# Designed miniproteins, single chains, part 97

Each design is a single chain, and the fold is of that chain. pLDDT is the mean over its residues in the fold that is shown.

## One batch from the design tools (miniprotein)

Design m3365
Fold by ESMFold2-Fast:
Structure m3365 (fold): chain A 91 residues (1-91)
Amino acid sequence: DLRELLLEFARLLARATGQTEIIAPLEEALRAALEGRDFERAREALARAHALLRAALAARFPDEPFEDALERVLSPLAAELEERARALLAS
């Protein structure tokens, strides 16, 4: 289930950044794109999630470029997401 996997990724990202406020915009973007085909709403929701993520990373890694800070957060999340994806596929 792609939606469930992407929502798990959103929760992992929120936990890693401490920014739980990104979950709601990411869920809205997934719902708009996958269920409603409302790509304008999906784009707007993604823009809000991106702004929150950028702010969280700037607060945690103020001296790092956004791309470097993002890779630093995403690298451990890739391993956790793979583990959760395996659990979902086994269920």
Scores: mean pLDDT 75

Design m3366
Fold by ESMFold2-Fast:
Structure m3366 (fold): chain A 87 residues (1-87)
Amino acid sequence: PSRDQLNKDVDDAMALIQSGVWKTAVTTDPNWEEKFREYVSTKSKEQQLKMAKQLRASAKLLEERGDTETAERLYKLAKIAEEIAKE
């Protein structure tokens, strides 16, 4: 594959791994929202939007499994990432 394809694959894998980290954080850390704002603000706009996409995908999967509370928290994180990307 091309260098650009390899870079995209690595970025996609990192976004997937991080979405899993935040899925756990929203259930175990009472400061999950504030910590996520700090984390996502350190990322580029492209990475923020990629994170939002992965969080929405994870939230939809959890919603389909009946975990609506965790899904709602992940949708909130996705919205935060999208709002920060607009600034």
Scores: mean pLDDT 78

Design m3367
Fold by ESMFold2-Fast:
Structure m3367 (fold): chain A 106 residues (1-106)
Amino acid sequence: MEEEKKREEELLRLRMEAGVYVLEAAVLLTVEFREIAKEENLPLEILATLEGREKLREIFKKKHPQRYRLIQEIYDLANRIDNTTDLEEMRRLLRRMRELVRQLRE
């Protein structure tokens, strides 16, 4: 069915947009972790370990709770977009994600 193909192409486009926002959030999270490591006088090698990243995440959550919330919500919305096939729901989630990304760029 031609409509089914168009639906699949639209789902892919929406998921690709969400993926771009996830990459942006991940880059910003890495920058935040590097700054926290410097502020706390921790070696940058801490970024390379699961244990180190968890420690940095806890510090980030305490020091910058609003930015932590924005990044977490972006990841949560991306997961919801990946797990839905409802185009209207996906568009609603993407509109929310765009708003969070704008706040994160502040």
Scores: mean pLDDT 85

Design m3368
Fold by ESMFold2-Fast:
Structure m3368 (fold): chain A 78 residues (1-78)
Amino acid sequence: MILTPEDIPAIEEVIERLKKAKSMEEAKEILEEFIENGNEVTRKIARLLLKQMEVSKKDIEELLETLEEWLEAAKEAE
């Protein structure tokens, strides 16, 4: 996934909402909400994270680590 500095607000929004999740089920609901009501960038991020939950069995902490890595990559793209 190619990340740009313009993606930073979308990544930060997903991070903040996932930090508020109390369970993996709530985290899934948050990601599904981004797919339904988000913009193209948040939808793409949410779909990738949902795949990581289902395929790689990543928990909320591991998803947040992935998002922080994506955030750092987007910042370094400048």
Scores: mean pLDDT 78

Design m3369
Fold by ESMFold2-Fast:
Structure m3369 (fold): chain A 84 residues (1-84)
Amino acid sequence: AAARAEELRRRGQELIALSARGLELALQENRPVLTGEELEVGRYVLERAKELAPTLSAPDALLAAITQPGVEGEKLLAEAARIE
């Protein structure tokens, strides 16, 4: 039980961190074009979001894709807390 709870916490925190980083980049003012690292992060978030929630209605909706992993991460943290 403890080992499984630890794994769920690690995965949940990873997803939350991914969403936080993506949201940080998306909220930057005066960003006419995503560049270099921002494009890589955006692509990574979209790929992860598609893996976790392949039913995204707008694959180009970057904000929706960014927030989705964070929501799933919160669910994993809640599950870990229930197991402990």
Scores: mean pLDDT 60

Design m3370
Fold by ESMFold2-Fast:
Structure m3370 (fold): chain A 79 residues (1-79)
Amino acid sequence: MDAALARIDALLAEAAALVDLLTRGAPPSVRQQLRDQFNAVVAQVQALVAQGRYDDAIALASSFVAQLRDLLRRVGLGL
């Protein structure tokens, strides 16, 4: 339990940092879209944790972090 919660916390913290990086200098519409997506994922992860579905919560958070990392890599490649 505690290890799973720590892992989820770490994944959401990484997602928040990646969203912050991706929104730096981005147009307001893109910043809002990324923030809305982050808030939606956080809400879904919290709902899964409340249901005791820790593996599903970790999978969702990990998938979102992977999507943000891929987006950051594409931005770093010049598109």
Scores: mean pLDDT 82

Design m3371
Fold by ESMFold2-Fast:
Structure m3371 (fold): chain A 80 residues (1-80)
Amino acid sequence: MSDFIKELNEAAEAFALAAEVVILKRQLERSTDPEEQNRIKKEAKEVAERARKLADESTNPDIRAFYEAIAKEAEELAKK
């Protein structure tokens, strides 16, 4: 039961990071201000680094793959 709750918490964290990437992507799409675009890209880079770390620490292969997908999306967003 405790391990299930831990996996559920990891999944919830992964969904929260995925939501952050979606929000940042929409903000970047709507932004015409270079300073705001730079801020969004910096936040995307931070999300990517966090997702990569969590992927490395995850023992569940499905959750790890989800974190890796989030990291890749955030990394691509940071390069725009």
Scores: mean pLDDT 81

Design m3372
Fold by ESMFold2-Fast:
Structure m3372 (fold): chain A 96 residues (1-96)
Amino acid sequence: NEELKKLLEKYKELVEISEDDPEIREYFIKGYDIMEKNPEKSNLPSLEELKEILQKLVLGALRYFTRNGDKERAEKLKEIARELGVPEEEIEKALK
């Protein structure tokens, strides 16, 4: 599935951007695990649900690096957020 491969590639990019920051890296891993193992759902996340998980994770990381003054990683995360279809309004909220 080509769409699934693209989403997984974006997840890898998020992990790689934060590989030198164990706190935010754990945030990505735990965020994905929590959604995948949601006790309210009996099945694996759909492509739409996986996309929503990644949108949430990228916004969380964007807030973290923006608040820490890491402009380079914040810019990379803005690009990933846009590629994942996050609305510009939500990206702007993450910068506050």
Scores: mean pLDDT 72

Design m3373
Fold by ESMFold2-Fast:
Structure m3373 (fold): chain A 62 residues (1-62)
Amino acid sequence: MLTDEELQLLAEIVGISPEAVREGIRLAHELLKTESVDATARRIAQRLGISEEQALLVVGSS
């Protein structure tokens, strides 16, 4: 799990709230148990309204 400081930094890089990043990380943890990284990033991107590249940063922090 990221610290609050790391969550804030990632949120600024991605352009969403820290709460949205935390939710994305939780969803990524769940999806990565059954899905590939690329499939997980696509679902996170759709859920948060961000690009797949931005979603990969969230998934990589999981």
Scores: mean pLDDT 80

Design m3374
Fold by ESMFold2-Fast:
Structure m3374 (fold): chain A 55 residues (1-55)
Amino acid sequence: FKEIEEKYKEWVKKKDGQFTYDELLEKLSELLGVELKKDATADEINEIIEEFKKK
């Protein structure tokens, strides 16, 4: 999971913290290897991230 966190932080830095929610969902889907719905809430995404941290 740490590698995923590092890639996410690098992506955020590259974007200067300026990105849309759709871009966020697309990047997280790519990094986590799951398909996230475009209408997924921040809480739902946080739950998926927490599950990934346990592995």
Scores: mean pLDDT 72

Design m3375
Fold by ESMFold2-Fast:
Structure m3375 (fold): chain A 80 residues (1-80)
Amino acid sequence: AAREAALARGLERLQAAGLLPDAPAVRVLRALAAAERPLSVAELSERTGLIPPAVRASLRLLERLGLAERLPDGRYRFVL
């Protein structure tokens, strides 16, 4: 599916940037892709087991790479 292909490409870009498969940003990206809806920082923290500061740092990186987008309501979505 298009979403699975987009996730695979995103994971390849994170690996090329030197991130390990279990790095916080990888876990956040996988959670966003699996959700099929926008998630808040609190929801991502609950789904990944990461503390909110680690989720926010991961989301900042994913936004810079064009893998996640912040919505006007403060939630984040996976970018296809």
Scores: mean pLDDT 86

Design m3376
Fold by ESMFold2-Fast:
Structure m3376 (fold): chain A 90 residues (1-90)
Amino acid sequence: MKIYVGGKAPDREKAEEAAELLKKMGLEAGVVEGELIVAGGRAPSVEEALRAAKLLRMMGLSSGVVVDGEIVEADSPEGAEAALAAEELL
């Protein structure tokens, strides 16, 4: 089972800041850049992914969680897209 969290960032600097926070949470995290600039992370559990998504929202990033290609939680369509981008590109 592959679990990803993604948050849509307004710029690369914010995405890098968010990715570093995800790494401090213990996620394999990084910045992915395509149509969106995304701070993404691979989580060991859905619980940790949901916690990470809430952290990204507190930073002002629309976020979501994907499990095996399926959206399980998102605050917005942009948050869902960010999570899917994290799964595809991270």
Scores: mean pLDDT 86

Design m3377
Fold by ESMFold2-Fast:
Structure m3377 (fold): chain A 75 residues (1-75)
Amino acid sequence: SVSSILKLAESLDLHLDQDDAELLAQALKDFPSKTVNVLIALKQLAPVKDFAKDLPQESAELLKEVQRRLLERRA
């Protein structure tokens, strides 16, 4: 769920907004077991191609959008 993603991200010191969490919830809807590893990879700015290689293209595109949004917000 969106609330679970936000709580997990907070525990990892990864700053997600509501829209980021909704994109992640959609991307990982069928893959909830991958949530923690995806959040860690996003925090590390790892290439989406690498950590999402076993996910459907639709999920990978949503994860790319989240990563783009995170990069735009870095000060």
Scores: mean pLDDT 82

Design m3378
Fold by ESMFold2-Fast:
Structure m3378 (fold): chain A 86 residues (1-86)
Amino acid sequence: SLQARLDQLEKDIEDLQKQVDSAKTLSQAIGAILRAIGLVFDGDLLVQQATAAGDDALRERAEALVRRARELIDKGMEKLKTIPKR
């Protein structure tokens, strides 16, 4: 269901937040950024599906999850700037 997909996306975002916060290497930071970009695309698809279903509450939830994923891209990029190149 659309609700189950949104629940999974929220969990993926929470797991990714922990990965961004714990990233200590360039590889970890870059990997987190790439995953965050993927979650933005997944979230945008869910926004489209909720819009097509006419469910404003699910659309708003999906839009909020897309914003959180975009914030993780920004956090990952800031983390990347602070990690020394080895």
Scores: mean pLDDT 86

Design m3379
Fold by ESMFold2-Fast:
Structure m3379 (fold): chain A 111 residues (1-111)
Amino acid sequence: MTAEELEKIGKEIAAQSPDGPGNVLKELLRKLEELSKKPLAEVRDQVTEIDNILSLYANSLIKLAEKYLEGEDKVVFISSLYPYLNINPNADGGEYAGAGAAKKIIEVLEK
């Protein structure tokens, strides 16, 4: 990812929250935790939305998680990504590309 692309992603994330990217991560964590407790067939549309976010923003999410998530919040975030590892990352024309992104995020954050 180039510095210019990272700045653009940062601006897009900040534009979705008046308090900046930390609040976007907290909202994403809450949604992922709720979805991780349900069968994928029941939450497919929401999983697709989150898959797209993970796929597009993987490197930025790693940096934001390393900066803003500590202790239990970090554990919850990592745990919420594990269901995505069972999704084919190239299924349905790349709709599940976030599975590869989720694996990368988990591997970096569990170091």
Scores: mean pLDDT 56

Design m3380
Fold by ESMFold2-Fast:
Structure m3380 (fold): chain A 88 residues (1-88)
Amino acid sequence: MISDEEIEEAIKELFRAVAIASTESEEVRKIISELSFEGLKVFVKGVEMLDQGTPLKEVIEKAKREGEELGLSKKDIELIVKALELYG
């Protein structure tokens, strides 16, 4: 039986590795490596919205709002916005 903490850490590591592997931009990969896990989830959700055809401006506004609601640092929010702008 694996601990909940070990499962959570493994999921976080796997999620980050998949995000890095799915990214062509070296600058975006560096940002992904610096993001908190909560910030990374906001970024990935933003990428899904962009892939669905949501305008970049709307995705950025939603990411900023969600990041603030989750209590992310200003630096995390700025990194998410930069990564979304580089992806879009």
Scores: mean pLDDT 79

Design m3381
Fold by ESMFold2-Fast:
Structure m3381 (fold): chain A 77 residues (1-77)
Amino acid sequence: MDKFRENWEILNSDTPKGEELRKQVEEADKRIAELVKRKDIEGLRKLEEEYRDKNPIVAAMAALARAVVLTVEKVEK
């Protein structure tokens, strides 16, 4: 995850690349919301793998969402 810090710095920069990364986060957030609504754990895992090299921030978001869904499913009766 050596690229996470690099991408985080770019995302917080006032540059065209930072804007591109922010747009990717926004688009991925919508996709993650749909997968969470469907409780699609495998879909969230695939999204994490898809973005691992493209946008590590999005990959981290997908991993966190998957952990939340797994926790909720464990508590639901």
Scores: mean pLDDT 75

Design m3382
Fold by ESMFold2-Fast:
Structure m3382 (fold): chain A 79 residues (1-79)
Amino acid sequence: MKPLSDEEVREKLDPETIERAREILLQNLEKAGLDVSKMTEEQLERLALTIAYTAQKLIEIGDEVDKEVAERRRKLAEA
């Protein structure tokens, strides 16, 4: 399987999700003591796209897990 290009990742994500990932990335890099001014816009965009895509996949997994947990809690409440 070929790794997704930046353009392919962007097409699979909402623009708002990418923008929010960029904001969170910048805040976390500054908190980590990294000088964001030394990073190019291309590097920041690539990292933001990677984070947004990974976050979307984690949300999909989390939603499935949350559904299972909710069903187990309902069964325990009835027992």
Scores: mean pLDDT 70

Design m3383
Fold by ESMFold2-Fast:
Structure m3383 (fold): chain A 67 residues (1-67)
Amino acid sequence: MSGSEARNLFIKYLMEKFGLSFDEALEAFVKIQTQTDEETRKYLKEKFGLSDEQIQEILDYYRSLIK
């Protein structure tokens, strides 16, 4: 899968499932790509109030798209 296709699918997933805006979903995507897992988990928990279970689901979905 191309990086552009994976990005678009991931942004749509965050918007539809968690009610994020396009800009918020794009920022979360960039954080996942450029930060450590620990930093990304902290960002998602603090910014959006997501549970550890929800954050794990997001990270698992992201990893499924880039393999």
Scores: mean pLDDT 82

Design m3384
Fold by ESMFold2-Fast:
Order: sequence, then C-alpha cells, then structure tokens
Structure m3384 (fold): chain A 68 residues (1-68)
Amino acid sequence: SRPAVALVAEAEVRRAFEESPELGREVVKKMQENASTEETKEGARAAERTYEELMRRAEEEQRFLDEL
C-alpha cells in the first residue's frame, strides 16, 4: 500500500543517515531515480522530506556543539 511504501522509504533513509549523511542522500537519490509508479514517487517524496528533517536536526546539534 502507499502508506507502507512511504514508511519503508523513511526507515531506509533514517538507517542510511545513521551510518552517514552522504549515504542518506544517496538513498534518496536512488529512490527518486527508480520511482516509476505513484506509490514509489510518494515514497521518494517521503524519503526526501525525512532526509531534510534529519539534516536540519544534525545542523542544529552541530551548532550547539560548536558553542561548547
């Protein structure tokens, strides 16, 4: 189902990002390149939104640490 595809896409981006932000970006790009159906395109959009949220949080954390 569409919700299941989006949830799996989000989980894959989170997992890759935990290893490195670069891997998270690669996963998003791969999903975008391979998205051919409405369901997979929605998954790719969910992945992109998740990556952007993770990047924002990482930047906020780094900014906090830079003040120490």
Scores: mean pLDDT 83

Design m3385
Fold by ESMFold2-Fast:
Structure m3385 (fold): chain A 79 residues (1-79)
Amino acid sequence: KEDVEVRIALVRIGVAVLRLYEKKHPDPELQKLIDEAETLVDKAEEALRQGNYPEAQRLVDEAEKVVREAIKKADELEK
């Protein structure tokens, strides 16, 4: 089930990019969303290691949602 591994990698890249943005444009809500996404992707990776693919996929879905919310917040800060 390589799809989950690829999605975990993409979320980690998104988190890294968002953290670089947050360092230049500090915002407590943005940092909270970034931290939430990182926590969810860490849990997804743990579920994947345990062979719990359905749980890993669910956690990755949640992490992707939080990353999208963080991107919206970053867009609002550029307003």
Scores: mean pLDDT 83

Design m3386
Fold by ESMFold2-Fast:
Structure m3386 (fold): chain A 83 residues (1-83)
Amino acid sequence: REVEQAAVIAATRAGYKTAEELAKQGVKGAKDAAKLLRQAYKAAKQGDLQKAEDLMTQAIKKLPPDAAKKVVEAAVEAARKAV
């Protein structure tokens, strides 16, 4: 439904912005994670929530644990605010 799509759109947008900031800081894998999260955001905007989730999972796998935690926390907070 629209609420679920809005939450995933907010989560993927916050995720790619956080990954882009980590990439500017030189975090390994963050540039690749940001690209995957931007694709997830586009998929979410098109209503393809399954593809968005798959791309988010791939992005998180590119990051070291501390960076992955920051991206996940930003995504969860954005999703909560969207609902």
Scores: mean pLDDT 84

Design m3387
Fold by ESMFold2-Fast:
Structure m3387 (fold): chain A 102 residues (1-102)
Amino acid sequence: SMPKIVLSEEERLELELLLSELKLKLARGEITLEEAKERVRENVEDPLVRERLIEELEEFARELEEKRERIEKFNDKEVELELELEIGVEEVKVAVLNVVLK
């Protein structure tokens, strides 16, 4: 089992906002995975939290590339809709968290 990471509610929400903003920028092609990882390293001082966020970004980027390949090569309308819904969820998270935190 991983060690339990204790965060305040505000710290947890700020990390969720950072992750959702980076996922959204990756999905839109606005940043590279390496740039997203650098932003995590610059903004997250706890090494365990940083590692977890980097792993989640790497997994998200991998799944995004796999889904885009299916859409482009196989015209997979179900995967296209799934990707649009996933991006939409991250957009809603960013909007809500920006209101709650600011």
Scores: mean pLDDT 82

Design m3388
Fold by ESMFold2-Fast:
Structure m3388 (fold): chain A 74 residues (1-74)
Amino acid sequence: MLSEEEIEKIKEILEKHLSPEVAERLFEIIEETGGDLEAFLRRALALRSRLSPEEQAKFDAALQEIGRYLKEVS
């Protein structure tokens, strides 16, 4: 389970890389999955498939930064 601090950091990374519309949709997924990283990633990857190639590249950059952050705190 992700902590509140980890969730806030993930939201910051998403806002940094993605458009406000896409970031907001991912925030809703975080809330719906209740800090379950595996459930979040499954739903986030489903959303990625509906994005433009340009937004997919930004999404991939965001996930790489999230993965790096989580490795540092795990």
Scores: mean pLDDT 83

Design m3389
Fold by ESMFold2-Fast:
Structure m3389 (fold): chain A 89 residues (1-89)
Amino acid sequence: AVEEIEKRFIEAYREFMLKVLKDDPYAEELAEKAAKTLQETLATLSDEERLKRVAILSKQLAEAAKALGDEELAEELEAIAKEAEELLK
């Protein structure tokens, strides 16, 4: 459950980075590095702290995705945040 939510969050984060970097010739490499760094950072935390971070970051990222006009990505990030919050209860 925690691993699946984390995986979805990291993939959504990668997609967000690709949106931000769409005009960068190194967009793919930079997005991959950013996603890997985030995954490695979360791996140092307990399951509870991972869920808390994922919930907070997903909410913030959903607002940013809406600002970029990506409603589908925003909805996925909101769903991830909700699922992470439900597991913390």
Scores: mean pLDDT 84

Design m3390
Fold by ESMFold2-Fast:
Structure m3390 (fold): chain A 55 residues (1-55)
Amino acid sequence: SLDEKLAKLRELMENIDNPLTPELAALAASVGLPPDATVAQLVGEILRLVGEQLE
């Protein structure tokens, strides 16, 4: 529904622009991302790696 899409958009906006926590930054570094990477970049990288396994 439209309401669910709007709620998801707000959730994505809240998290996508957020900087990584120190623990998430360590995970990002382990997959080759820079320490100033955003949550969006980390999520994208994880999805890419999962997609590679699923093909």
Scores: mean pLDDT 69

Design m3391
Fold by ESMFold2-Fast:
Structure m3391 (fold): chain A 63 residues (1-63)
Amino acid sequence: GNKYRVTVIGEKPLLRSDGTKIEKGETLEVSDLKIFPDGTFVATDAEGNRVIGDASEVEIEPL
């Protein structure tokens, strides 16, 4: 699928399914990007982990 670069720009971190957090100023590459009507951001990272957060807290760039 298409790949995206995601940068955390807000104070609320993204939560990774391995129990780690992706915090403000960090960036990662994801696929299977979905943004839900409630503002929930869900994607899959390069290692296959689910990443969940708030879409208002991230900047998204197509790769």
Scores: mean pLDDT 83

Design m3392
Fold by ESMFold2-Fast:
Structure m3392 (fold): chain A 96 residues (1-96)
Amino acid sequence: TKVVTVTMVTIRVKTETLEGAQEIIEKFRELFEEEKAITHYSVRLGEDGLTVEITGIFDSPAAGEEFARKALELAEEDPRVLSVEVEISYALKPGD
């Protein structure tokens, strides 16, 4: 019995407009639903309506890193995106 490394990816996207932030939320939600390597995800809109915070939990570092890369490319293609920040953290899954 091997312990699984849980990978948490947090992506923060800052946009110029509320509409841009809402479209980013929808695109990322669809991306999460198509990606079977995701165990859990959450999407939050900041109080200013301009910052989208997205957190995904993956059962492997490779899956989390690949998702982060796809998410960065998706955000970078939108001209309303001002900045993208990515944070990746790793933890051993308890109770294997």
Scores: mean pLDDT 76

Design m3393
Fold by ESMFold2-Fast:
Structure m3393 (fold): chain A 68 residues (1-68)
Amino acid sequence: SAAEEAAKAAEKEGAKDAAKGARNAQILYDQGHYSGAATAAGHAAKTAEKEGAKEARDLAWQAYREYS
């Protein structure tokens, strides 16, 4: 899923908090909580930007758009 791709990118870029946020978005998506997954993905994107993880940021915003 898009949140899973964002989590993998964040892990690769060393963005620890963004990776955790994107994993939370993935869990919510897998549970069928799409609105919650979108919100969590948006928070992960903002966290990735703060951590300098550009690839994770862009993928987390993609997850936000897909789940919204």
Scores: mean pLDDT 84

Design m3394
Fold by ESMFold2-Fast:
Structure m3394 (fold): chain A 91 residues (1-91)
Amino acid sequence: EELDLSKPPFFQVLEVLNRVEEAILQGKREEARKIVEDFADKIGATPEEKERLLELVDRVYDAVKAGAPKEEIQRLVDELEREMIRAIKKA
């Protein structure tokens, strides 16, 4: 589904994060990665920004799979959110 670019950057990031969270909870690493790749491509992120976002998705997925504490998972999600907001604000 198309990302609504008329929304403020924060709300666009929240929409993408909700979709990523659902994919991760379903054990779908590749789908979570694709959601973030599609987001990066739509906002015109650099290859370096895209790679960093994908690295953070992998870290969140691995933490969830390892049964990491909720505090650690939340810290990684917060880091992903900050990097996504940084990327969209530069676009």
Scores: mean pLDDT 81

Design m3395
Fold by ESMFold2-Fast:
Structure m3395 (fold): chain A 67 residues (1-67)
Amino acid sequence: MDIREKLVKEAEEKIKEIPGLSEEERKDFVSYIEETLNSLDVSEETMRKIVDTLVEGIKFMVKLRLE
């Protein structure tokens, strides 16, 4: 399996655990992460860090929506 595909699947599973997101929003965020990884020619370790940072950003944004 391509490492990018593996990281996208892991991000998808983490995003599914975030309450307050619609199915459409979850798909949009997963698509954004996939596009970001495909736009960058960086190491596997850097890609993992990018995914983690983006997922944490999504969690923070959802918390802000709930106030």
Scores: mean pLDDT 80

Design m3396
Fold by ESMFold2-Fast:
Structure m3396 (fold): chain A 90 residues (1-90)
Amino acid sequence: SLYEEAIKENPNDAAAWAYLSRYYEQQNKPVEAAEYFRKALELNPNSPVVLYLLSTPIPKEYDLEKEKELAKKMLELDPNSLIAKKILEL
């Protein structure tokens, strides 16, 4: 998946782990979501992108247009966000 590729390229990308946490919560996998949430906070507890992702409501259904809007906001907070750039290329 796109998220797994981003993490494989940069396992220290806290935003990618936070985004993956949201994905697993949407898939009704709260245990995995919680583990990835912890990894994001361990890597960068003060990241504006991580804090934004963790405070933003998770939609019940996957919507590519809404995911792209989320990615645009991530780039506003961190122009170097690799995961946000990958989402916008979809």
Scores: mean pLDDT 78

Design m3397
Fold by ESMFold2-Fast:
Structure m3397 (fold): chain A 56 residues (1-56)
Amino acid sequence: SAAEQARAEAERLYARADRLEEIGDRLLKLGFTEDSQKAYERAEELRAEGARLAAA
């Protein structure tokens, strides 16, 4: 169903966001503060997109 497909897509977006947060954490440890911030911002974008899909 369309609802099942939307949920699966939201779950994929959340998984990608989790991965970007891990990358952001690693970049912070290496001192790449700006790149880390960009990774976290991208993760938030993906979470927001996933939330919109899950709410539809």
Scores: mean pLDDT 88

Design m3398
Fold by ESMFold2-Fast:
Structure m3398 (fold): chain A 109 residues (1-109)
Amino acid sequence: SDQELIKEILSKIKTDNPTVDEILEIAKEFGIELTPEDIQKLADVFLETDKDGDGTIKPEEIPEFIKLANEKLGLDVTEEDVKLADVDGDGTINRKEFIALFILQKKKK
């Protein structure tokens, strides 16, 4: 299931701020070939959405986050996908959860 897959991806992310190389290696373990440019675009979307700079995307920021992820990363992220990535159920998305969601979405493409 997508829920089991997202948890497995998250278990491979050993730090809150993985390096580009670490993200590329994790994605490759799940059969996804990413480029450093893909990771930079991911970081840009997160920074643009995280307007208060606290390192999390809050519930009120989720609609803009979905829009930017879909427009800039070519994804089809939904609110249900965001809930799936929010494995701790706090209503926020941190960088680690966003990376896992990105890898999951790329696997579906």
Scores: mean pLDDT 79

Design m3399
Fold by ESMFold2-Fast:
Structure m3399 (fold): chain A 84 residues (1-84)
Amino acid sequence: SSAAVKEFTKQQFRVFSTLVEVELLVKTKAPDDQIQKALNELQQLVGDLQQFGRDHPELRDQVDQLVDRARDFIQQAEQRIDQQ
């Protein structure tokens, strides 16, 4: 539905905003604890997004693509932290 598409767009914006926050924290070499808190917040948003996909099967493919993208980012960010 158009309402579900609008809600997905809002969730997508929140995920991307948090992703940008994590990227800025990593680039500015913020303390690991601060980066980990932002990553934990991103993981929580991924969980919410997966539940949204279950409730809205018509958007599942788009949700799954965003979830996979966010998970790949989390994994790469965690590796970058471990390398410092």
Scores: mean pLDDT 87

